# Designs tried in a protein design run: designed miniproteins, single chains, continued (4). Part 58

Each design is a single chain, and the fold is of that chain. pLDDT is the mean over its residues in the fold that is shown.

## One batch from the design tools (miniprotein)

Design m13996
Fold by ESMFold2-Fast:
Structure m13996 (fold): chain A 86 residues (1-86)
Amino acid sequence: SELYELLRKKLEESAPELEKVSKTAPDLLKKAVEYIEKAVRALQEGNYKEAAEYLEKAAEILSQVPEGQKAAEKLRELAEELKKAA
């Protein structure tokens, strides 16, 4: 799936920011990762609207810390692309 490859790419691009969050707010990162995992499953099922909603929730959680803001923006961008594909 092109959208799955796009998600993977956005997560790889966000890896440095996510590593910083893991050091400053590990519990917050854990919650965000749970939503990202739900988004991946929804994408694999072809449920783009549900995947977008989970990515928005992950972005909301990450945006609570300065280190997570760039990763949150990348996830929100992907969520908008998924909504257009739905």
Scores: mean pLDDT 83

Design m13997
Fold by ESMFold2-Fast:
Structure m13997 (fold): chain A 104 residues (1-104)
Amino acid sequence: NPLGELIEGLSLTDRFLLELILKTKNPADLAYLERQLRGLDVEAVKADKSLSPEAKEHLIQAKEALERGDLDTARTHLVKALAILAKEFGSLEAAQVAVARHLP
C-alpha cells in the first residue's frame, strides 16, 4: 500500500492535509488538476525556482503516468506534489495556484 506508507511517513500536519485532500474529492482541486495535468509545461516546471525539486519530480511523474494511462500512479504523484506544496506555501489553495500557472 504505497499511499498508506506515504501517509504513515508524514508528520501529523502533512498527514492531515493529505487525508483532507483525498477525502474532500473537490472537483475544483483534484479533478481539475488531473484533467489539466496532461497540458503541464514540464520545462516551465523545471525552471520554476519557487517549487522544490521533490514537488517538481512528482508533478512530472504524474503527467508521465497519465500519458501512459496509469491513473493510480498519476493520482499518487499528484497527491504527493500537492501535499508537499501545501506545506511549503501554507495551504492547498496556494499549492493549486503554484501548479496552475504551469497548466494551459
Scores: mean pLDDT 69

Design m13998
Fold by ESMFold2-Fast:
Structure m13998 (fold): chain A 85 residues (1-85)
Amino acid sequence: SELFQEKLTELELKKPEIVKKLKENIDEDILKEIEKIITSLVNNIEDLEVLDEHVDTTLDLLSTLSPETAEIVKSYIEYQVMKKM
């Protein structure tokens, strides 16, 4: 989605190491799935407590792909949540 690409570009400016790891370690198909999930979580939930519960559930699912991928996605979500505060 355009919104995820915008947020990914912003993250790249502030935390280039996270974006580098995402680009190097995630298949394009997996990245598209993560994009869809993160965009839904970050932009469609008004309550940060509810967002945190959904983030944990999403990361549990993503950890089946790899622990490294889950850690990168967690860092990205934490950055987006902090920005909304």
Scores: mean pLDDT 58

Design m13999
Fold by ESMFold2-Fast:
Structure m13999 (fold): chain A 87 residues (1-87)
Amino acid sequence: PASLEEILEIAKKELAELKKLGVKRAPIFLTGYSEEEAEELKKELEKEFPDMEITIFNPPPEEARAVEEAVAAEIEKEAQEAVEKMK
């Protein structure tokens, strides 16, 4: 599993790309982390991207795949809507 620092690095790169597309909402998927770790990650991302609405999903491992698929679909939808505004 990735460390919280590795997840933070990945999330920052993803949020930077979403911001370039004009996306204001950023769902972040975690699994197997504590609530404290999820809150710290959200806090750090909000410091870097204060104009983005950051939502953390941290489901139990049994539900991880279903939540991951749902979050991926939400990310695709937001990115597609942002790209459509550019056309």
Scores: mean pLDDT 71

Design m14000
Fold by ESMFold2-Fast:
Structure m14000 (fold): chain A 56 residues (1-56)
Amino acid sequence: NLQAVIDAIRATLTAQGYPQDYIDRVVDIVRQNRADGTAVVVRALRALHRDFEAAR
């Protein structure tokens, strides 16, 4: 199940043109925070995305 989620994340972000280092960071957040629950993962991913968009 976790591997399928990670594969879906990699495929989606690659298709949307995100750089590989950003994709790897998203995957790391999911792997490290999955035990803390979905809300923690979503919050961390939103923060990462906001920082990425602000840097463009």
Scores: mean pLDDT 74

Design m14001
Fold by ESMFold2-Fast:
Structure m14001 (fold): chain A 58 residues (1-58)
Amino acid sequence: MEVVLGEAGARLIRHYRPEVPAEVVDSLLGKKVKAEELAEKLGVSVEDARAIGELGEE
């Protein structure tokens, strides 16, 4: 499944995963990627990556 990391999801990652470099989060903002790729880059589960991606669509 493909997802888009929105600003709300990016803020969530910066709060709960501060160890993820800001440059990595910023490079994924607004970019349509596979949920597995987002999960790998952010160090979260695929399910969490899907939920985070959906937050940007509200």
Scores: mean pLDDT 75

Design m14002
Fold by ESMFold2-Fast:
Structure m14002 (fold): chain A 91 residues (1-91)
Amino acid sequence: PLTPEEQALLRFYQEELGLDESAARQLVRQRDNPGAVEMLLWLHGVEDPELLEELRKKAAEIYKPQFEEDLKNASPEVKRQIEEAKKAREK
């Protein structure tokens, strides 16, 4: 079953975009992947960058992506990889 936050996000996509439950469920399943959400929104006719950003902000108010907590745990490693790649490019 969906959590209350996931169910609220499902209803948000159905109401804002007129999506059926199946399409809205796909957006909810990709809630932790912003790139996939943007691609799905584009496939459903949301091509305006300003509208995409507005929808992204509203969705984030309903559900905060779990990947942000995961990225916080991985951010020192990501920063190290960027630094190493930058150093290799300068040498």
Scores: mean pLDDT 68

Design m14003
Fold by ESMFold2-Fast:
Structure m14003 (fold): chain A 95 residues (1-95)
Amino acid sequence: MKQEIADEVARRVAEVAEQAKKLTDPEEINRLFRETAREILDRLIKEGALTPADFSDLLGALVEEMEEIAQRLKDAGLTEQAEYARKYLENLKKR
């Protein structure tokens, strides 16, 4: 992945983590995570440089960034939100 793309994904992940801290509804948190994952994927696809190998790397990077959000929520003491994030990741990995 290009460093510029990685930096932008990391920035977006940080924004989503801060937004998730303000949410109390598990459905809203799950929706935020789904929308963010779709946004990142759509953006990277639209940048037009994805080979099949890049797609695999992209999915791996997305999972890692979502795991970072879950960890940040846990570190902030938002254990319920972190649990929902982890369940979302588990479902994403199974597909």
Scores: mean pLDDT 65

Design m14004
Fold by ESMFold2-Fast:
Structure m14004 (fold): chain A 70 residues (1-70)
Amino acid sequence: ASAADPALQARIDELVDRAREAMKAGNKEEVDRLFDEIARLINEAQAAGHDATVSRATARVAELVEEWKK
């Protein structure tokens, strides 16, 4: 069964938006720090069984990484 944590999802969404702004600014240190925080929250969600939150967060990170590679 898919489970979601809306507070954790909102936190991940905020960090993704901050990472996108840091990428636009060329701040690699901030991008790396934010990606580390996002990875920690995704791992926390996975450990807690919040599969819907993990799937959504992973998709958003994948989109951000694709933008970063261009």
Scores: mean pLDDT 79

Design m14005
Fold by ESMFold2-Fast:
Structure m14005 (fold): chain A 62 residues (1-62)
Amino acid sequence: SPNERAQEVARRLQELEEETKKKIEELKELGKQSKELGEQAQKQAEQLEQDFRQRAAELEAE
């Protein structure tokens, strides 16, 4: 019947919406973790450059 078909389509759409929302949440969490790792890597690189400059200055002062 038309009502049974409409009910089936509605269920499939609801399942698709729930699955899509879950995947979006997972992607947002992954993006947040990736950004945090990138920020940590940048800070470490800056510290290494500072340490190198300090060591170079000390070697030149000897």
Scores: mean pLDDT 73

Design m14006
Fold by ESMFold2-Fast:
Structure m14006 (fold): chain A 97 residues (1-97)
Amino acid sequence: MENEKLLEEAIKAVEAGDHEKALELAEKYFKTETDPKKLLEGVRRIVDAAIEKGDYELAIKLVQIALKHAPDDIELITALIGILLRIIGLMLDEELK
């Protein structure tokens, strides 16, 4: 399977607002990408697309799926938690105005 194509299609699904397809394709990508650095870059790209759409709920779900399929890599897990905290911070900024 071609991981880059899965990532590209997941991003397109996010941009189209197709939550079900985006989550399915993202989970498939996270399961098949074994390189922690590439996985982290992929998560950042998909999450940034969701944030750009204002879809913070989808962004959170994407990070949760990535964490579920992450290898036991402390640096990767720490970076994914950092992304999750960034999303929460953006949501709080919107509520506070």
Scores: mean pLDDT 80

Design m14007
Fold by ESMFold2-Fast:
Structure m14007 (fold): chain A 65 residues (1-65)
Amino acid sequence: DLEGYKTRIAGLVVRGETDPSSRADSEKELEKLSKEVIDKYGEKGKKVVDDGIALGRAALARQRS
């Protein structure tokens, strides 16, 4: 499920920025998950990764407001 991957990627972006104690682990998991999605789905996977990161950044922007 590409939508599920997008949501998981967004969650890792948010966690990495909002929890300093898990930042390194969240970045490592984000890298691993992104590689898995791209390897499995190619161009579609790359778009899902990009969209997931954008979704996470949008959620963080809302918290900063």
Scores: mean pLDDT 79

Design m14008
Fold by ESMFold2-Fast:
Structure m14008 (fold): chain A 74 residues (1-74)
Amino acid sequence: MKKTVEEVVEVDPSVIPDVEYAAKLLSEHAPGVEVSTKVDGTKVTITAVADTEKLARLAAQAVKSFALSLTRGS
């Protein structure tokens, strides 16, 4: 059974394309992981689907951490 994990991050609108690209890149290059993004204003919902909850959580948190690095501490 697939496991789904969602993370929400608030980002500057200028970095949203970079966050979406990072999620797509991870989906293309990480075996057994699919990551998608949904944008609502400045909020980005990152949805990761994988065979295990740990892998889904790791993927979602990786994209969230990248997004936060672009908006805070950069």
Scores: mean pLDDT 80

Design m14009
Fold by ESMFold2-Fast:
Structure m14009 (fold): chain A 93 residues (1-93)
Amino acid sequence: MEKAERIAKAMLDFAKTYVEKARELAERHPDDPAAVERVQRYVDMAKASADNAVKTAEYYNPELAEEIKKESDKLVTEGERVLAEARARYQAA
């Protein structure tokens, strides 16, 4: 149980790290189509890590799952925003 909580939180931390990397990449390379593709990959990795965190928490502790799900939804929303802004900048250029 404690191991599962530790794993779920670690996966949520990975999701946060991937969202941060996506944002940094989008800000540094706003007009590079290869950078937009890499931003998409980081956002996809963030979503996968966040989803795995929720599934792990749901299996072992439903109350923890609600907390992890709220943080997961927040990180996914931020990742989608970063990707949408990067795509919009590329299309405008």
Scores: mean pLDDT 81

Design m14010
Fold by ESMFold2-Fast:
Structure m14010 (fold): chain A 77 residues (1-77)
Amino acid sequence: MTELEKLIEEIKKLMEEFIEALRNKAPLEELLKIDKKLQEKLDELSERWSDFTEEQKQELFEILAKAQKEIAEILAA
């Protein structure tokens, strides 16, 4: 696994953890802890954006779009 592939997997995992924490009505402290880790990984992603392949960029857009949709659905409920 390359460092870029690992970064994509870490971001995906953190987004899934954040969504599950929201769905389970986790305390704000837990949500903020996950969000901080996610922001750190998104900053790393932004710095290295030009290094990603078009296929990896597409995968990242799909991960982000899915997360955004699921968060919106949870908050609307």
Scores: mean pLDDT 84

Design m14011
Fold by ESMFold2-Fast:
Structure m14011 (fold): chain A 64 residues (1-64)
Amino acid sequence: MEEQKKLEEKGREAVRKGIEAFKNGADIDTLIEEMKKILELLGVTDPEKIERMIKAFKEQLEKR
């Protein structure tokens, strides 16, 4: 459980960094690549799940 919480916290930090980079004019491709790295660290290897999560992340960035 503790290790899972730590991975989730890393995921949230990556999302926070992504939003900050987006505000500073970073390319969405760069943000997506960082998200993929975090998903790998979380043990998400299913390509369909990764794609869905990236799509949701991209949509959040575009709505803000």
Scores: mean pLDDT 68

Design m14012
Fold by ESMFold2-Fast:
Structure m14012 (fold): chain A 80 residues (1-80)
Amino acid sequence: MVERLLRALEEAREEAKRLLEQGHSEEEAAETVLSLLVNAASDLDAPEGYRAAAVFIEMIREGHSVEEALERVERLLREL
């Protein structure tokens, strides 16, 4: 389970980097990452995935970058 969530997190990180490279804003990248994390949590029926998505959006609201928020979420998932 955790390995599949970590894979989804890596895919979300790559998509965020792609969007930022194309000139999209940090806010647009964050919205895409949140959608991907929620979809992965739903597809895997993983409550830990929903917790990860909640932590991600909280960090974005606190003014952290998408990359900083993703690093925190990765650490959270690895501690499971």
Scores: mean pLDDT 83

Design m14013
Fold by ESMFold2-Fast:
Structure m14013 (fold): chain A 70 residues (1-70)
Amino acid sequence: DADLERAREVLERAREMLKKMSSDELEALGKRAQARGVSFREELAERAAIEMGYSPEEARRLAKLAEELA
């Protein structure tokens, strides 16, 4: 499925972002995830999707799907 492939791509991008993040950036992202009521992984994936050029609505959808794949 095209959506499944996109979600995998978002997951890979999110993992690359995670490796480059400082402890302070990880803390800030964790706080945003808690405030939004989503997992850290889902918040990270949504941010990755937005950086990849997806709309906010599509980024949220793909991030949720990526969380289900992880």
Scores: mean pLDDT 83

Design m14014
Fold by ESMFold2-Fast:
Structure m14014 (fold): chain A 91 residues (1-91)
Amino acid sequence: MEKFLKALKDIFEGKNIDEAVQTIKELLERGEISKETVKLALLSIVRFYAPLVFGRLPKSIEEAKEILSQLTKEPFKKLAEGLMKVIDILE
């Protein structure tokens, strides 16, 4: 859990994003976290920024991915790219 939370923090801070995504991937591959836990965390993050950033609450990971793909400018671009990379490793 602590390694997962640290990886999420690094993504939020816009630093070591690829290393943070890799850490989440390794935790999933080792079975130290579940895909369901990661999906719930991603949805919670995207919902935390709604309505101020996203304008709506995503009901699924697919809706979250659609919202994140529209964020093409900083300060949210790096955060969105990092979160989308995490979604990609869940598939």
Scores: mean pLDDT 72

Design m14015
Fold by ESMFold2-Fast:
Structure m14015 (fold): chain A 86 residues (1-86)
Amino acid sequence: MVEELYEKGLEAVKEGDVEKALEYAERILEISLKYIREGNVKEGREAALRAGKIKGMAYEEMGDTRKSASVYSSTVLRVIGFEIDV
């Protein structure tokens, strides 16, 4: 369930456990891609936005150098999460 993973991701960010937060965000992104592939584009987009929010918060907590590498490898999330920046 995306909401459960989202809540756990936010909690991990609050705890300063950025690696755990990114793990939850990646799991949400995987669910997002499954939704899109099955034609559930609305649900997929919403899940991707939630994953992007967790990743954005996690990058700021961990420090840009270490987390930018993980982000760079996850270009799909950046594209789907475009609304977070506006």
Scores: mean pLDDT 69

Design m14016
Fold by ESMFold2-Fast:
Structure m14016 (fold): chain A 83 residues (1-83)
Amino acid sequence: SIDDYHEEILLSLARMALSVFDRVADRVDADELKAELTRFFQLLLEKSTSPELQAILQAQIELAKDRSLSPQEILDAARAALE
């Protein structure tokens, strides 16, 4: 069933999107990028059915909301967590 691959597909799409975010991180407003990353992680959380992936995504949302962290630090953490 395609449902057996839902998590793998979602993770692959997430990694592709994070690669694009990383490429544009130095060319866009930091606050706008952090807001977009927060929305992105929330959308992934809504589509996720894995408790483990949901926990990872919730952690990434909290990091994206942290005013002390740069967009690059948030992206680096997300890439490490979603590999």
Scores: mean pLDDT 83

Design m14017
Fold by ESMFold2-Fast:
Formats: sequence, structure tokens, C-alpha cells
Structure m14017 (fold): chain A 95 residues (1-95)
Amino acid sequence: MEKEKKIEELKKKIEELLEKLREELKKAVEAAKAGDTETAVKHAERAAALYREAVKLVIELLELKGEIELSEEEREEIERELEEVIQRTLEKMRE
């Protein structure tokens, strides 16, 4: 079954994305502490993009394992809500 190989590939991609996310968040926090708001926002935006991709892959992984069953509409709703929260957070950081 090709399913096991795809699960392993997804786990690896998720791990790589989460590591990059961690690095970008660290840079955002360090820039914010230094008073460099522009650099902090830039790294936070990169972290947000990595988080969106990680969540998408986690959902795909859970569906492949049969642990969840999401409709296309439910997946799109989760992605929309995530984008709204991220955009609101970035807007507040620009104040």
C-alpha cells in the first residue's frame, strides 16, 4: 500500500515546516525586543505562511490515517478562519 509512504513523506514535510516556523518566530521575537517593528512583522508574516502550510499537511495526514473525515467545505472554512486570525494579529502588530 502506497499510503504508508505518503504518511512518512507528510510527517517529514510537517517536521521541516515546524522547524522553519520555530526559527522565524524566534527572529520575530528578537526583532520586537530590539524595537525593530518592521523586521518583527516581516518574520511574523513568514511564520504565518509556514503555519498555514503545516496545518494543511496535518489535516491531510489525519485524513490518510482515517482519524478525521473532513468535507472540502470544512477544510476551506478552517483555512479561512486561520487566515483571518493571522491577518488580525499582523494588523495589531503594525500599530
Scores: mean pLDDT 76

Design m14018
Fold by ESMFold2-Fast:
Structure m14018 (fold): chain A 91 residues (1-91)
Amino acid sequence: MELEEKVRRALELLRAHPRADRFRVGPSPDSPYAEWARRDGVSLAEVEAMLEEGRPEGAIIGLKRLIDFLRRTGSPEDRAVAEALEAALEE
């Protein structure tokens, strides 16, 4: 799979996530997603911007950071998304 298509596939998986709203507008202040977004500065919109600017490598780095975060939340839903994202990035 081409690098750009890997990023697009990962973005579609994130948009399908039950908590996808947290990546679009910004998470609530008390959410673990809020702390992640403030620290890393890599939101769904930023990953999309990197892809549009022809920087899929930067988008991949951002997605890998998100995968690590999702694995650390302890949520079964987040863990399933992290596993799907890893698979998409390895193909």
Scores: mean pLDDT 66

Design m14019
Fold by ESMFold2-Fast:
Structure m14019 (fold): chain A 92 residues (1-92)
Amino acid sequence: MATPEVTSLEARAEGTTVTVSGTTTAAAGAVAHVVVSDANGREVASGTAAVDAAGRFSVTLELPAPGRYTVRVWVEDGDAGSAVRSVEVEAP
């Protein structure tokens, strides 16, 4: 089985609302996992999104406060999991 990959990852914050979006080589219906951690590495939010037929995913999460966060994303397709990709986002 080919290992799925996260091929792009973006996070954008408007106030405390963060939208995480990206692309993957995984098949439609695979699950994208999103975890948001604060500057101390504590998980503050998490979510999942189904991968669409174009290999895209998007999830919107609420952060507890303004600040700098690390978003970690990986995709699971059946018994195969992608490497974790990360991006930083700053909530104003």
Scores: mean pLDDT 82

Design m14020
Fold by ESMFold2-Fast:
Structure m14020 (fold): chain A 65 residues (1-65)
Amino acid sequence: AGAVAPARDVTGMTPMDIANMIIDQIRNGQLSVDQGVSNMTRDLTSLGHAVNVGALTAAFRSIAA
């Protein structure tokens, strides 16, 4: 089974801060695209934001490629 980060402290982070952190982790090979999308969706949902999973997946795949 693939590893997914189940929880992390995103207190005080903006959606942009969370996105930049995940993007950097994908670019340096620390996270897969699927892990990044899952983490971003979870973090944004926990903060009460709507998530466009399709757009996030496309953006993260573009960065990972």
Scores: mean pLDDT 71

Design m14021
Fold by ESMFold2-Fast:
Structure m14021 (fold): chain A 86 residues (1-86)
Amino acid sequence: STHQETLLLARIIALESEIFLAEKVANKSKNQEKKAKINQLVSQLKLLIKQAKDAIAAGDLAKAQQILDQAAQLENELNKILQQVN
């Protein structure tokens, strides 16, 4: 449905905003282990965003939702790290 598509696109925008913030935090961090972990999660999230956008473009909203639900698990890990890295 158009409502489902709007919600999925909103999830993607929110996730892209989190990635932008995470990359800035990583670039300013002097903790190499945390920086590497953030960069790894960001790389995985960028791939999932691309896959979700491709699924939406193909009209497969169910697949896009599954991909974004997977991304939400990685986003939760990223947010925990961001709260500990100034």
Scores: mean pLDDT 87

Design m14022
Fold by ESMFold2-Fast:
Structure m14022 (fold): chain A 80 residues (1-80)
Amino acid sequence: SVDAQIQAALREADELMKELKAAAKTDPSEASRIIKRLRELIRELDDLVARSTNPQLALEAGSYATMVELYVLELERELA
């Protein structure tokens, strides 16, 4: 189901966010790889949210995507 795909993508994104927070301090190349995958997942979440009939899950996924985008933007500014 679309809802199951959203939940799976959110779990993968959460795991990648933990990895990114660890890598950002010690491995810039790994941090860049994780950022690229997170951006791919956010695009996938946007597509899935548009297809979801569950308004609560769609709002939660959209809010999470926004939070990730803001974190990545701030991290890239700090590394530049």
Scores: mean pLDDT 85

Design m14023
Fold by ESMFold2-Fast:
Structure m14023 (fold): chain A 74 residues (1-74)
Amino acid sequence: SLEQLREDIRKLLEHVVEELESRLSPELAERARALYEETMAILNDPSASEAELRQALSAFLTGMTRLEREERAR
């Protein structure tokens, strides 16, 4: 169901942001939190379709991967 998809995405977002924030510099951690908040806004939009939720998840994971790569390049 769409409700189950929202719950699964919410749990994944929380896990990824908490894990990554603990390993990032303060500036990158702030960017990770901002991306999490932007993605949660889409997830909490009652008009968001399954396609929009999956696209938001994909964009979030791509953004988090970029932040982790930037941290490792320091």
Scores: mean pLDDT 87

Design m14024
Fold by ESMFold2-Fast:
Structure m14024 (fold): chain A 54 residues (1-54)
Amino acid sequence: QTLATHLLEQGKIKESQLPIIDQQVRSVPPGAPDEVFWYNVYKALGLESDYEPP
């Protein structure tokens, strides 16, 4: 049920990118919307332009 595991199952990320995602998970404030987490992940992966805000 982790977002990183879900992304792997969806084929959206590579296993080698998991440490980057873990860092973004830890940097998101408690209670922030999932969209904020996803934006930060995409940004860290260099895919900021592919993120669509809600």
Scores: mean pLDDT 66

Design m14025
Fold by ESMFold2-Fast:
Structure m14025 (fold): chain A 80 residues (1-80)
Amino acid sequence: SESEFLQAASQFAGLAARVGLQAKNEKIREKALELVRLISQNSPFEEITKKAEELYDLLVEEGLLTPEMRELLEKMKAAV
């Protein structure tokens, strides 16, 4: 559902932003803010998902991905 998708997307963006801040990783922070912007602008689910996947890949690259982040992205994909 749209509600489940937006809840998971918002939680993923917030968690990624917090982790980026704690790790002092500006790339993660900037990408998380881009995702927050797309969510707040009611962008298409496909565009929000694409940005979330870009953020996920960056979190993997930077060694900052958590199991909770993986679950949230999978919840987003399942809700659409």
Scores: mean pLDDT 87

Design m14026
Fold by ESMFold2-Fast:
Structure m14026 (fold): chain A 100 residues (1-100)
Amino acid sequence: SEELLRKFNEAVERLQELLEKLYEARKNKDKEAEKEALEEIEKLLEEIEKNMPPSAAALLRALVDMALATLTLDRETRKALGPAMVEELQALYEKFLAEL
């Protein structure tokens, strides 16, 4: 459980760095940097899926999906989807806790 928490925290830090890179690319309207950041995020998520328990991988992917929705969807669409995304995150978090 301690080793899983450490790996999870390392994955979160790496994903946060890539999401910040994506945020800056979108802020600057740099489409090439945005594409590169999205490709790096997907590659990291695929690496996580192969190297971590399914519950941890699913939770990290859902967290990224929520962050991407915040950055890429309009406010009205994001507001409509928000409650369902929170409910899915709660369910995935409970599964992850069972593996700790």
Scores: mean pLDDT 78

Design m14027
Fold by ESMFold2-Fast:
Structure m14027 (fold): chain A 58 residues (1-58)
Amino acid sequence: DAEVLALLVRDARRIVAWAETLSPAEFAAALSEWLGVPVSPAEARRIAAAARALLAEL
């Protein structure tokens, strides 16, 4: 639904902004805190790539 897509776009923009402004370690830590699960720098890079891909399809 449109509401779910809007939330995903908001979250994708947050993820991309963090990836652009934070170091890889800070970005992984920010994602870990936000998601409530441990996120490695490699996983953070994959999440950022997925967020960028989502925004590119809109």
Scores: mean pLDDT 82

Design m14028
Fold by ESMFold2-Fast:
Structure m14028 (fold): chain A 72 residues (1-72)
Amino acid sequence: MVEELLRQANEMLAQANLYLGQADRLRALAKAYSDDPARKQELLEKADEYEAQANQLRQQADQLFQQAQLLS
């Protein structure tokens, strides 16, 4: 049981880190489009979406880690 909770938490955290990495890349790319405000905004909006998804996954992972710790 504890191992399964930890595995799920780690999987969610891994996915969150992947989304955060994509958000960082999109924000870095957006800086290159200083002369194109429309493209810059599209990239920043996508980055914000990935960050929001990452934050939700991190909250879920934290809950699972806490549950695992209580069962340990």
Scores: mean pLDDT 85

Design m14029
Fold by ESMFold2-Fast:
Structure m14029 (fold): chain A 72 residues (1-72)
Amino acid sequence: SMAEQLRRLREIIDEMQELVDRLIAEGKTFEEIKAEIEKRLAEHKAQVTDPRLQRALEQLAKDLISEAEKRL
């Protein structure tokens, strides 16, 4: 259902935001943070069959990478 897809997306957003915060706190480089974002979102995308959610995850990767760059 749409509600289940939106719930899953929110869970992934929260998980990925916590991951980025942790990697920055640990002093990881931008390249390491970018690689981990791409790896984790690719793993989530592999579990998803809905094309709209796949596109949302691709956009989330770009947004998180951009935000990490701005914070470093």
Scores: mean pLDDT 86

Design m14030
Fold by ESMFold2-Fast:
Structure m14030 (fold): chain A 76 residues (1-76)
Amino acid sequence: MEEEEKIKKEMEEARKKAEEAAAELVALDPSLKAEVDEAFARVDEAEKASPESGLAMAQAFLAWAETKIREVKEQL
């Protein structure tokens, strides 16, 4: 149905953006790799519970990664 497909697509887009941001973050600060791995595990767990939970967790992960990238770059 339209709503289910929309949420799934948004989750896939948010996850891809989070993966790109996480890769940049780990390249800037490799010590954060464990936190990144945990964040991906939380997204996977949330997605299995519901598409809405998966989307929310992927968006939270993306926001966290973007914030950390900004903080690291500001300290350079």
Scores: mean pLDDT 79

Design m14031
Fold by ESMFold2-Fast:
Parts: structure tokens; sequence; C-alpha cells
Structure m14031 (fold): chain A 93 residues (1-93)
């Protein structure tokens, strides 16, 4: 689908930002991906985006509370984004 192709392209940009240690850019692209799916996705895809967003906020909240290193916080966010993308692909199958 055109939506999935756009999400996959943004995901590649997010992974690049993460690998370069550019966590601010990574987090911006994550928001862009989830907003895109929330605005243009089917109800099922929108539900997955909302779930991923909640998990990311929980990771950030717990990370701040526990003084977690930024690299660990963003690694967990990347894992949530990967699971989101895999589940999004399954809905297209």
Amino acid sequence: SPLLERVEKLFEEAEKAYKEGNYDEFRKIVDEILRLVAEEGTPEQQRLAAEAYRKILEIESEGIKNNMPKDEIYKKILEVLREFLERLRELEA
C-alpha cells in the first residue's frame, strides 16, 4: 500500500538517525510515522499507532523516573517502532 511504502521509507530514515546518535531527529521521525498512520490509516492501523504511541510515552516516563541512559530509552523506542511496522505489514497480508 502507498501508506506502508511511506512508513517504511520514514522508518529507514529513523534507523539512520538512531545509528548516528541523533536521538532528537529519531524521535521527530517516530512522531511523523505515528501521526501519518493516525491520519491516513484504516481504523485497525490507527489503533496500532495509538498503542505504539502509548508504549513510547510509558518508556519515556519510566526512563526519566529511573534515570535511564538516553541510548537505552531510544533503543526501547526503536524496538516498539519495529514491532509496530511488523504488525502493520501483517494487516496488509
Scores: mean pLDDT 89

